# Designed miniproteins, single chains, part 85

Each design is a single chain, and the fold is of that chain. pLDDT is the mean over its residues in the fold that is shown.

## One batch from the design tools (miniprotein)

Design m3120
Fold by ESMFold2-Fast:
Structure m3120 (fold): chain A 80 residues (1-80)
Amino acid sequence: IPTYSPEETAAMLERLDVLVKEEVEEAKKLGGEEAAELIKKAGEYMKEAIRAAGAGDAEAAKEYYAKAQEYGEKAAKIIE
């Protein structure tokens, strides 16, 4: 997992906030409130992964990224 500068980390978190809001709205339309909550959790773990990567903690970043993917896959099963 690449290490990000504090400036890059802040920019990524701002962009992710916008994308997560849009994805939550779409997930709600496709799979209802349950899918929306799972995408929201995936977004929260992705933010933690980016923060950990920005701090140089590659192991924590990898763990949070795995959690984000797990919740995203759960949402995908509901939407499908």
Scores: mean pLDDT 78

Design m3121
Fold by ESMFold2-Fast:
Structure m3121 (fold): chain A 87 residues (1-87)
Amino acid sequence: MSNREIARRLLAIADVNGDGTVSIDEVIAAMELVLGRPLSEEEKEAIRQALDKADHDGDGRLTEEELAEAISLLPESLVEQLKKGLS
């Protein structure tokens, strides 16, 4: 599963309004649903930093492309857990 496929599936879970964008809090909530567990504070901080870096327009909303970029910046262990949860 590619980072783009992870991003697409997470966005489909998090984007309840269908506008094609998600907030940091919506991504965190979607990841916790996929993992079936709460994220640690270290994992949440890594996610916030990756999402902030990928948010090219600075509006606090991420597109599928920006989310895929953010996933590439996450710890590999977290990415592998997300792949398993989405399979």
Scores: mean pLDDT 79

Design m3122
Fold by ESMFold2-Fast:
Structure m3122 (fold): chain A 120 residues (1-120)
Amino acid sequence: SELLKELEELVREGRAKLAAWLASMPADARDAAFDLHEVGGQAAVAPRALSADDRYTLVEERRLSEDTMVVEYESSAGRKRVFILLSKVTEEELKKAIEAAKEYREKGYEVIVTVLSIPE
């Protein structure tokens, strides 16, 4: 579906950003830089930093549904980031995630979408 293709693009972009960030961090620092969340009975991780020197603070957590959560961060430099966490991919959750992603991008946020159970 078109919605699934839009989500796959957002997830691909988010995965690339997270992979680049993780590769730049010392292993011992990574555990201290993550927040653990629960979405749809599954564990999900949102990093508090893009790099060791650019720390983000948690601003807001919003549960859009049992299976979709939005986690908002802001850096000391005023950079804004949001994680959209999905425990499963259904048409309803896809619509919620894509709408949230578009809204936050329009507000100037860096948007990272993470899906915990999307098959390749």
Scores: mean pLDDT 67

Design m3123
Fold by ESMFold2-Fast:
Structure m3123 (fold): chain A 116 residues (1-116)
Amino acid sequence: MTITVELSPEAVAALGEALGVKILRMVITIDGDEISIGVVTPSLEDARKAAEKLAEALRQAGAEVTSIVFSETADHAVATVTAKADNPREAAIKALGLLSPVAAEDARRAFENPPG
């Protein structure tokens, strides 16, 4: 079963402060053993910095980072960090908690109450 959650504006702001970048959106998708974290930023430089720190946090949480993909539009950049873990939900929450307790709690609540 695939679950997709979007972090709240509060959690996104807290992560942005922790990472030293501006984050516009963050979306987390769990599909089987796979974690995909999509980060939307105003610039490719912010996206790269966010992706690097997210990848390191995922590795520290016990996940295997399999890919990092970047895309740009006229208005924003997107980084997608993909990882595998035996318990992907807990690994994602743990990785976020290494960066921001606010973001970890927001993600936990979102996973418990997924959008219908």
Scores: mean pLDDT 85

Design m3124
Fold by ESMFold2-Fast:
Formats: structure tokens, C-alpha cells, sequence
Structure m3124 (fold): chain A 89 residues (1-89)
């Protein structure tokens, strides 16, 4: 189910297997499109892969689903600054 795919994605990310982690987080989101934590964790691994624009979009989705998601807000600001978009951070 979505939770199992999310758990597998987290384990792969912990092992530094970021591309594989992306695949499992995408599977989790496909089964549960409202899975805020899966969007946030997908953003994190995309940022580790240097895909900052994509990471920003997933952090924004996590925040839209959970407006009090402080960790996602923090990671959004940090990633926007890496892109030189300080006025949006």
C-alpha cells in the first residue's frame, strides 16, 4: 500500500539510493495523492540529486496538503535560496 512504498522509499534514501527512493515515493503518491509526508520526502531526495526546481514543487505540494508542515516549509526556503530565489524564501 502507500505506507509500505513510503517506508521502502525512506529505507532506500537512508542507504543513499536516491533514484530508487524517488521511484517508491512516486508509487506511494500514486496510491495516496494526499500523502503530505511522501511529497516532502520526495522533495528531500530530489534536492539530494540536485533537482532543486522539482524539489521546490514537491515541498509546495506537501505544504498545500498540510499548511503546518514546518519541516517542509524550512526545506522549501533552503532550496529556494540554493536556486537564488531569496525573495520567495
Amino acid sequence: NAEEYHELGKKLAEEGKYEEAVEYYEKAIALDPNYAEAYHNLGIVLAELGKYEEAVEYYKKAIALDPNYEEAKKNLKLTLRKLGKWEEA
Scores: mean pLDDT 87

Design m3125
Fold by ESMFold2-Fast:
Order: C-alpha cells, then structure tokens, then sequence
Structure m3125 (fold): chain A 62 residues (1-62)
C-alpha cells in the first residue's frame, strides 16, 4: 500500500470510529509527516484542517 493510501485509510478508520473530522485529519497529518510524503500532500491536509474543506484532499490524494 502506498503512503498516500495508508494516510487515506487512517483518516477513514478514525472517522468510522466516531472521531471528528478535525481529529481524523490531525492524525492523518502526523502520519503523513512520519511517512515523509510529498510536501504538497502535507500542506493540503493542513489546509483541510483550517478550512474544513475535504475537497482539497481529493486532488492531493489523486
């Protein structure tokens, strides 16, 4: 599984567990930093946290 797939799966699992969108995205951000993914992906997750706009993640994870 690619690093991007692992991050998407982590966010989805946290949302399914009843975590808030902000909590799920913050955990996804920490995993992204740990996996040393492309800086554009990290910035997209940070922007999604700030705006609450999940559509930003669609392009970052495409």
Amino acid sequence: MSPKDLIKKKIQELLEEGKSIEEALREGLELAKELNVDESVIKAIEEAIKTGDLSILIEAFA
Scores: mean pLDDT 78

Design m3126
Fold by ESMFold2-Fast:
Structure m3126 (fold): chain A 79 residues (1-79)
Amino acid sequence: MEKLKEGRILLKKGKYEEAVKYYVEAIKEDPTNQLAWRELAIALEKLGKKELAEKAFKLSEEKNPSKEEVEELIKEIEK
């Protein structure tokens, strides 16, 4: 998926806030994409947002994360 790949490129460049935006878009398209959740957690850790990173990592372990958990976390990230 293009958005996931773009997020990874931004992560490697140290553009963590921009990487998070692309990972969030990838997750909005496919919330079952465990790699997108894991990479999002890494980007959030790089930004010092440990609590959000832990939540994203937990969701990366789920095949079908709940819509409520996904929407709540995205809302917290997009503040």
Scores: mean pLDDT 82

Design m3127
Fold by ESMFold2-Fast:
Structure m3127 (fold): chain A 75 residues (1-75)
Amino acid sequence: MLSEEEIEAAFKKYDTDGDGTISVTQLPGFIKDMFGVDLSFEEISELIAKFDKDGDGTLDWEEFKELVEYLEKKV
């Protein structure tokens, strides 16, 4: 199980633009690195849609934490 500190470090690592969000382009690398799963663009888009509560097409810190918790329970 990932600690909140590990989740925060991963968020900062993949937030390459420093905008406080994770995009569909950045999320596949995170999932592959942390969970060893290579997801399709369709699967990544479905995950973002599931956790993107504000409809901006990106995951903020709160949404990203919910995604990580979901993946930890699934894997």
Scores: mean pLDDT 75

Design m3128
Fold by ESMFold2-Fast:
Structure m3128 (fold): chain A 78 residues (1-78)
Amino acid sequence: DLVDRFMEAVRAGDYRTALALANQLREEDVEALRRRLEELLKEDPELAANAGMVLAQSSNPLAREIGLELLTRVARAA
């Protein structure tokens, strides 16, 4: 599962792998990724910010949109 691998890479601080996985994100992965990031934002806002930063740097517009939305929510929660 691409979403599980992305979340594992983020938790491990492996941002190179996380970015590579974000670049491969498909439309089918979007809903699952949004749910995992919603849970992460409640559990660990700092790690959620790191995930959002990785996603925002992606060449994949789907990943960038999710990343920017997540970073906005992190800023509002602070």
Scores: mean pLDDT 87

Design m3129
Fold by ESMFold2-Fast:
Order: C-alpha cells, then structure tokens, then sequence
Structure m3129 (fold): chain A 66 residues (1-66)
C-alpha cells in the first residue's frame, strides 16, 4: 500500500515527520522532492488505515493514496 505525504510547514518539523515514519515497522520511506515523502506500507490493512488517519490529523500534512 502506498501514500504520498506532502508537508508545507517548517523544515525542522518535516525532518521529524520523516524520521518518525522511518522508525515505524513495515514502513518504507522515499524522499519525493524537498517537502514530499513516498510511503510504502507492507503490514496489515487495519494498521495502514490507522496510519492514514493519523497523518491526516497532523497540521500542514496532505495525504494522497497512490
């Protein structure tokens, strides 16, 4: 399952978001430009849906399923 995550807030907070995602089990993260991340999730659909909801709740974060 794949997500495109775009962050429009401060660069320091973007680094924190990227590091948090990279620390999660079953998560693969690739940089997609200066403020974008391509996230691949290989765990359960239930955990993926929870991750999507969590990301959508964050300020300055836009999430697109790809």
Amino acid sequence: MKLRVTYTGPPTSFVGLALWLMGLPNVEVELDGEDGLLVTYTGSKEEYDALVEKLKSLPDVTVEEV
Scores: mean pLDDT 81

Design m3130
Fold by ESMFold2-Fast:
Structure m3130 (fold): chain A 70 residues (1-70)
Amino acid sequence: MEEEVAQARAIVEGTIERVRASIPDEEKAREVAERLRELGEKLVEAIRAGDWEAAEKYAAELEELAREAM
């Protein structure tokens, strides 16, 4: 579980970094990064609770938001 949580956190942080690098507008980059971080926290909480269905949902929402931002 902790290993899975660590991997999820690494993916979230990597996604935030990539999105910030792709958006030249600092304000927009910060807004999108905050939304991604919120979804990432929900994903981590779902993984810790063993709610894999919720984890899958939040992971999908995070990927969609990142795709729309880039």
Scores: mean pLDDT 79

Design m3131
Fold by ESMFold2-Fast:
Structure m3131 (fold): chain A 68 residues (1-68)
Amino acid sequence: EEEKKREELKKKAEEHRELLDEYNKRSLEIEEEYRKEGKYREGALESASYGVLGIGHASEALSLEKEI
């Protein structure tokens, strides 16, 4: 059953890695959208919120990977 636990941890870590990638992509999209409108400050704030979400998922992925 050790093998099942490793597989589950690996899958969860991969899910968090995928979410990190998605949030990073959204962060860049937000910056580009607000840049086109000249709203750099608002874009930076909203982009930062997605960055925080990404950092959370990166931290979870690393924690899970340490347990494998």
Scores: mean pLDDT 79

Design m3132
Fold by ESMFold2-Fast:
Structure m3132 (fold): chain A 60 residues (1-60)
Amino acid sequence: VKSAVFNINGSDVTVTVDGEEISFEGKDKNGEESAKRLKEALEELGERGREFLLGSLELA
């Protein structure tokens, strides 16, 4: 399992990858909003959005 924390507009979002599953968790209400937007953007971008996030996790 790989996890990384991203700070987005002052809100912490934890991204966790377990095999093919990607989950997003915010630390507060602003983080949850950011996590929701990231998940929606990932779904809109499809496979390419997934690859981008997985690449970002390799930097951590």
Scores: mean pLDDT 70

Design m3133
Fold by ESMFold2-Fast:
Structure m3133 (fold): chain A 83 residues (1-83)
Amino acid sequence: PVPSREEIKEFLKELEKKKEFQEYLEERKEKIREIRERMDRELAELEARGAPASEKSEVLGRGIGEILRIIGDEIDYLLELLK
């Protein structure tokens, strides 16, 4: 039997929810990629200038902290979706 109009509407709603979830994950992945690229550029500039290890550690600490915050937000989002 051909699916009913009601079943088609429910399927489209599920696809839209899945699309929103995929878009959310892609946005988070892009933000992490941007942070990594920024860190790489800052570290390369510090290395070119012969900056002390303390300045390199500060850049790494800030970048890792930002990435961990994004990962935490992703976990919270996933936990909300699983309720």
Scores: mean pLDDT 77

Design m3134
Fold by ESMFold2-Fast:
Structure m3134 (fold): chain A 65 residues (1-65)
Amino acid sequence: MGVSLDVPAEKAPAITKAANAVLDAGGVTSVAEVAERAGLSRAQARELLRALSAASGVPVEVVPA
C-alpha cells in the first residue's frame, strides 16, 4: 500500500530511522530536515513524508525550512 520511493538501497536504514523520528515527533517536520537525516533529495523527502502521512494515520505537518 501507499507510494514507492525511488532511493538507493544504501539509504534504506537512514530512511527508516528518519521515518521513525518523524512519527515519534508527532509528525511535525521540514522537508529539508528529513532530506538531511535520510540523505535524500528534497523531492524524495517530500515523497517519504507524503507516504508517512498516508500510511501512519498521523498527520504530518511540513514546516518551511
Scores: mean pLDDT 65

Design m3135
Fold by ESMFold2-Fast:
Structure m3135 (fold): chain A 65 residues (1-65)
Amino acid sequence: MDELIERLKEEAERAFKEGDVLSLNAIAVSAAMLLQAARSQGDEETAARFEELLDEIVKKIKELE
């Protein structure tokens, strides 16, 4: 799980540096789906980590708009 979160963070940073809003939106959707799955399983710690990641990606998207 930690490795997945770190990979998504790295992909988001790369997309942000490249100005790739489409990739940032795709990563945001992936993070939102994983957040929903974690919440459905009662994994509050993992859900909080995906929520933090999603918030970071949304901020990056707003900066590029």
Scores: mean pLDDT 81

Design m3136
Fold by ESMFold2-Fast:
Structure m3136 (fold): chain A 116 residues (1-116)
Amino acid sequence: PITLTESGGGTFAAGGSVTLSNKVSGVDFSAHAVAWLAQRPGEDPVTVAVISADGSATAYDPRVVGRATISRDDSKSTSYLHLRDLEPADTAVYYSVLLGTDPPVYGEGTPVTVVP
């Protein structure tokens, strides 16, 4: 089975930074694009960042552009979402998603809480 293992969540101060990671197993990671989604309390999940399978293209939600960096290390089958200049509105459960499978494979979610 394909397994997505997320880490890096927790409680962080506003103005700080966080790096979330997702280790993928059971598939050729290099063949798949990856997205990171944020689900804020009481809201539907929203795509925050996407990276192409070859790493050549990235896309970001306008509210995090300039603060977010998505990257991948295919030698470790791991994707990363780095958020800096954290705001209380960044409080959410973050999900990694492996794209190009049917259905898409979701991580279990990692909570991030940002306190003033």
Scores: mean pLDDT 86

Design m3137
Fold by ESMFold2-Fast:
Structure m3137 (fold): chain A 64 residues (1-64)
Amino acid sequence: GEATRKEITRLIGRILRLIGEILDLEEKLKDPSLSEEERKKIEEEIKKLEKEIEKLLQELKALP
């Protein structure tokens, strides 16, 4: 239905934004001047965003 289509569009939009954030963080990880602590912090942020994408994909699959 119309409501389901709007929700699919919203979820896909959120997933694409999160993918963009991960790509930006991966680009930052290419900086050789990063400390080990800074690198771990960025890697933790990427893992958090990946978990958010997984949750949104589960919500997408659960739609009628």
Scores: mean pLDDT 86

Design m3138
Fold by ESMFold2-Fast:
Structure m3138 (fold): chain A 61 residues (1-61)
Amino acid sequence: GALAAGGAAAGATGEAARRAAEGYSKGSIQNDPELARKGALEGGADERAAELAGKGAQSGG
């Protein structure tokens, strides 16, 4: 069912999210949206998520 599929997807995205967060954190420490975006992409995040990460880094710092 949808709950089982959601649970499996959440488990899979947990790892990807952590790796993307690590890359994003490195970029955002430099206050460089391009580095944050690249880090998120290399961590396995989608292009849209990477763009949002870059924007967040620029707006937040």
Scores: mean pLDDT 59

Design m3139
Fold by ESMFold2-Fast:
Structure m3139 (fold): chain A 77 residues (1-77)
Amino acid sequence: SDYEKGKKLFEEGKYEEAIEYYKKAIEKDPNFAEAYYNLGEALAKLGKNHEALLYYAKALELDPSFEKAREKAAALS
């Protein structure tokens, strides 16, 4: 899937390419909380902390039980 391709690219340090695949995953499923979270992680790796915070917040909005997104949003607040 596009989401799994994004994760592999992220593991390879290809953060900009990972973002493209995470965006494709979100386009297919706009309620995919994990894809928003991982998009935030990739943006944070690129130093785009403000954008990362917005995507962590979106992941938490979609899944209020998503502890990793909660922790990341709190750390950047």
Scores: mean pLDDT 86

Design m3140
Fold by ESMFold2-Fast:
Structure m3140 (fold): chain A 50 residues (1-50)
Amino acid sequence: MVKVKVLTGFDTEEEEVESLGGRFIKLDGDTLVYEVPKDKLHGISNFLGE
């Protein structure tokens, strides 16, 4: 799995990450940190990888 960051207030991106099997890890300031399967990463726009 790969850690990805999603800005808060972007509900579409949050739903997209969750639908791809993403797991919420923590809130880091105004950024939500998820773990996503590496093979699903290419389908998501507007998130930051770590």
Scores: mean pLDDT 66

Design m3141
Fold by ESMFold2-Fast:
Structure m3141 (fold): chain A 82 residues (1-82)
Amino acid sequence: SLIDEAEAVLKEAETLSAEEALALLERFYQEHAPDLSPEQQAGLAAAVAAARAEVARHPGSRSAKRFVLSLLQLFVKDLREA
């Protein structure tokens, strides 16, 4: 399911750098955007944009990584509550 794939991406991202976690989030968006509602697609696109901005401001930082993970966690929560 989409939720299971999002949870798997989140788990993998926890073991990666901020830049690698961002790349996983961007790839998930590219692969699954057509399967999302317009509202979910807009939300995930906004999350990707926010994650890019944070990683660009603080490259290699643990804080930037935690921010990317928090956005993935919020997206997974939104999917579960839909």
Scores: mean pLDDT 83

Design m3142
Fold by ESMFold2-Fast:
Structure m3142 (fold): chain A 86 residues (1-86)
Amino acid sequence: MISEEEAERLAEAAAEAARAAAIEYTKGPESIAKAIGYLLKAIGDIIEAGLYSEEAGRRAGEAAAEAAAPYSEEVAERVRRAGEAA
């Protein structure tokens, strides 16, 4: 199992990736592949944080959603749900 410290680092990484995904998502069709790549990374990091605890996964999803929300509500909702599922 991963450590609490590693789960915290994964939550930070997920937030950065989610923000990047949301920004790319707003740029239009030419950036959608980048948006999807960042979104998948954010979801992966959230799931890995959840390997420490269900609460860690949920917090990672919430942090990622908060980071993405100013740029894209759709991306924010998707990463929030990933945290709830982890």
Scores: mean pLDDT 83

Design m3143
Fold by ESMFold2-Fast:
Structure m3143 (fold): chain A 94 residues (1-94)
Amino acid sequence: SSDIDQIRSYIDQIRSLIQSFDSGTQSQMQSIIDQLDDGVNNQDWDQVFRTSQRLSQLSIQAGQSSTDPSVQQSAQQIAQIASQISQIVVNSIR
């Protein structure tokens, strides 16, 4: 469906955005992204919702902890995209 394709597009965008973060934060984000992708592949929308919210919170925390403007910008974009994934799940799928 177009909603699932949009979520997959958003996951790809997030995978690109995490490259601006330190290796420790990237590893934590990658783990959550892998859980998010697994949820989409299994159509486990509760997992997709929970993992997108965890990713949003981690990105906000990482952005607030950084003095690097590029990291802060990427963190805001990840949080926004993760929020959009959550909204698609709640409004269209769940």
Scores: mean pLDDT 88

Design m3144
Fold by ESMFold2-Fast:
Structure m3144 (fold): chain A 58 residues (1-58)
Amino acid sequence: SMEQPPVTREMILKMAESLGLKLSEEEVEEILKEVQERVDAGEDPDREIMTAVVALLR
């Protein structure tokens, strides 16, 4: 299928690990929900995951 697969918890955890962040289970669920809503609206999953995780840094 040419459709993007759904956003996974593992994708978020990998992004957080690359940025040196530890996320709580609640933070992962919140980011997953927020990112999935934006991806469903046509946004890029990799960009939205990075944006949501980076927002926790500063």
Scores: mean pLDDT 76

Design m3145
Fold by ESMFold2-Fast:
Structure m3145 (fold): chain A 94 residues (1-94)
Amino acid sequence: SHMLEEAIKILEELLEKVQEIRDETKEREVGSLVGMIQRLLEEVRNNPETTIEEVIKGLEAIRELAEKHIKNEEVKKRILELIEEAIKKLKELS
């Protein structure tokens, strides 16, 4: 699916940006989010039947975990903004 290929690109860009924040900050909780985004990306790559709505739900769950577990408010804000932008781009595919 062309829409799913675009969703993969959005997730890859999000992953790269969150990895950069992990490398800058060395925050353990950011490392955990990197792992969650990697798992979502691999699930989408391995399941061509995945819907854009399922990808959005996966990112919304990751956003909720970021809000709950990231203690550094500046880091939290940066990550939430990146996830929100990715969700917005995915919704434009639907």
Scores: mean pLDDT 89

Design m3146
Fold by ESMFold2-Fast:
Structure m3146 (fold): chain A 64 residues (1-64)
Amino acid sequence: SPELEELIAELEKLVAERNAVQDRLDHAEQTGSLTPEQIDALRAELAELDAKVREVGERLSALT
């Protein structure tokens, strides 16, 4: 269905964005390149993306 295709595309986009933020955090932890405030901001962004991934995943589960 079009709704299923749209949700899959949205999930793939959100997972890619989530992974990019996680990679940035992992790099920052290894190199010490970011301030604590910048790390906290990235953690907040990661938490928001994780919540969105969960929401879209739940909607997909309801359709499949």
Scores: mean pLDDT 85

Design m3147
Fold by ESMFold2-Fast:
Structure m3147 (fold): chain A 85 residues (1-85)
Amino acid sequence: MIKLFISKDGSVLIESDDKELLEKVIKLIKEKYPHAKITKISDNTYLVTGLSKEEALEFAEEIAKELGKKLEKKELNDGVLFTLY
């Protein structure tokens, strides 16, 4: 399972307990959005900055499609939570 939290400013917090899946997601970000800044917060969490909100939302949909995962969307006060499983 992977979680993507997209804040109102387009910053993306990515969390997964699956390290291999997480590494695949980070690789896709680097290939699709080379201008994005990627910061490793912990072994299971990355922060992505430098994306617009529109780019971040597009990325969440593209990742779900590329990985063949089901996508759940929750709209929150501070942003949007996507869960892929």
Scores: mean pLDDT 82

Design m3148
Fold by ESMFold2-Fast:
Structure m3148 (fold): chain A 55 residues (1-55)
Amino acid sequence: SDAEIERFAREFAEDALARGWSEEQALALGRTMAEAMGLSPEQRARFLAVLREAL
């Protein structure tokens, strides 16, 4: 669901910031994770948009 995708993106951003990852590193790994999870192109775009906003 959209709400679950947004929640995962925000949690991922929190973890990335806690680990000291750059925005570029977090976005690159986030993209790879979204693809590995089998998200659709639209779901991946939403995930990355929320992640980018949360970083």
Scores: mean pLDDT 84

Design m3149
Fold by ESMFold2-Fast:
Structure m3149 (fold): chain A 96 residues (1-96)
Amino acid sequence: NREELVELARRYFDELLELLREQGVSEESLEQLRKEFEEFLENSDDEQLAEAILNIFHEIGGLRLSSEPTPENLEKAKELIEERKALEEELNRLLK
């Protein structure tokens, strides 16, 4: 369902923008990213959108994880692996 894919993409993209804002990315740069994302939504097929959702999720994971191999960071990495598997299953369902 295209509408569900678009809603899922918007949800993850908004999460990415919030994390980038927390990292000190300017509002002007965030507005440019939002514009590029809207243009992508207008010009992408369902498979391209599903791939973009996975790429956005990967970027979110990178921003949430530190480079330090702490027990807390390893636990977060395990949670992200399970979340990614669930997301891949949801995307495969939406593409059918």
Scores: mean pLDDT 82

Design m3150
Fold by ESMFold2-Fast:
Structure m3150 (fold): chain A 86 residues (1-86)
Amino acid sequence: SLKERAKRILDLIREQVDELRRLAAENPQVTDRLLAKQSPEIQELLRRYLATDDPEERDKIVRELAILVLQKFYGLSKEEAEKLLE
């Protein structure tokens, strides 16, 4: 069940960052305000995501965001979060 929840979190993050990318294209000032409310590590990952046009780099950032969410919300180590997303 935890592995299934981790995969759902990955999919939800992918959907959320896709919406953020659309918002950034239409309303960059609103996007900047939304990013400023996030933790520094999430802000950095989201800025990297928005700065890249490489789909492979975007997928890596989505995975890093999912690992970070699993660490903070579920109290998992980075290694444990990575194993759940295999």
Scores: mean pLDDT 84

Design m3152
Fold by ESMFold2-Fast:
Structure m3152 (fold): chain A 58 residues (1-58)
Amino acid sequence: SVIELVIKHDYGLSDEELEELKKKVETNSDEEVIEYLKKTFGLSEKEAKGLLKALKSI
């Protein structure tokens, strides 16, 4: 989808890395995923929440 392409390009993710991230979203709480995204990609709370919403929309 367009959202998957945008996420891959913005964060430099491979297809495999995106699938692992989607699995992390499915298997962890929203708060845990937000914390992971903030630490891994250097995102603000608002940016991490936005990315979480985008990942759930795929």
Scores: mean pLDDT 81

Design m3153
Fold by ESMFold2-Fast:
Structure m3153 (fold): chain A 64 residues (1-64)
Amino acid sequence: ANDAAIAAGVADIDAAYEAATGVALSPAAKATLAAYVRERTAGQSAAAVAARLAAIKAGMVASA
């Protein structure tokens, strides 16, 4: 599965969130985000997983 890609993407989102808000994501929040991405991209390609993670990061940065 895309576990390594999801973990890396969540870490990247956490860094972007901290840069935008001054607050890091909790371990529970990161676990929830990883589970959300996994569920929403279930049965999809690694490219779809990467695109979903990139969209979440871009949305968080754009809305900050």
Scores: mean pLDDT 78

Design m3154
Fold by ESMFold2-Fast:
Structure m3154 (fold): chain A 62 residues (1-62)
Amino acid sequence: GLKVAVALKDIPKQNDETLELKKGEKVEILEDLGGGLVKVKSLKTGKEGIVPEEFLEVVGEE
């Protein structure tokens, strides 16, 4: 199954690599990049990008 997390807050697009997320949006965690950053894929839009892991809550597998 997918390693799934939810956004704890709205995350604005800060640069071309940042993924914009809304609070409560589900993402798949693809890679731990270190330094508190993770690469994720939005399950709603299919877009990929980097977000701070502190803004995500891991909820399990789908």
Scores: mean pLDDT 79

Design m3155
Fold by ESMFold2-Fast:
Structure m3155 (fold): chain A 91 residues (1-91)
Amino acid sequence: ELDKAIEKLRQALEAARAGDVETSRKYALEAIKELDKAGPKLTPEAKKYTIQAQFQVLVALTYLDMGRLDEAIAALEGAIENVEKAKEINK
């Protein structure tokens, strides 16, 4: 689940870098679904990082809606880092 979330976030990030707001939004929403599916299986410490990642994805979606691609990209990069940290500590 976390690996799928990271994959979807990377796809959203690449789309945002290409200026493809619609595709970036699609993959960002899919990443949220994967994070939600992972939630019940995570340790409490890992959940803190996935919650932070979900907030960053929501921030990215807001910036995508505003056409602020650089800020959306930064938020997506932060979300990826937090999901990778959650994956590391959940083991």
Scores: mean pLDDT 85

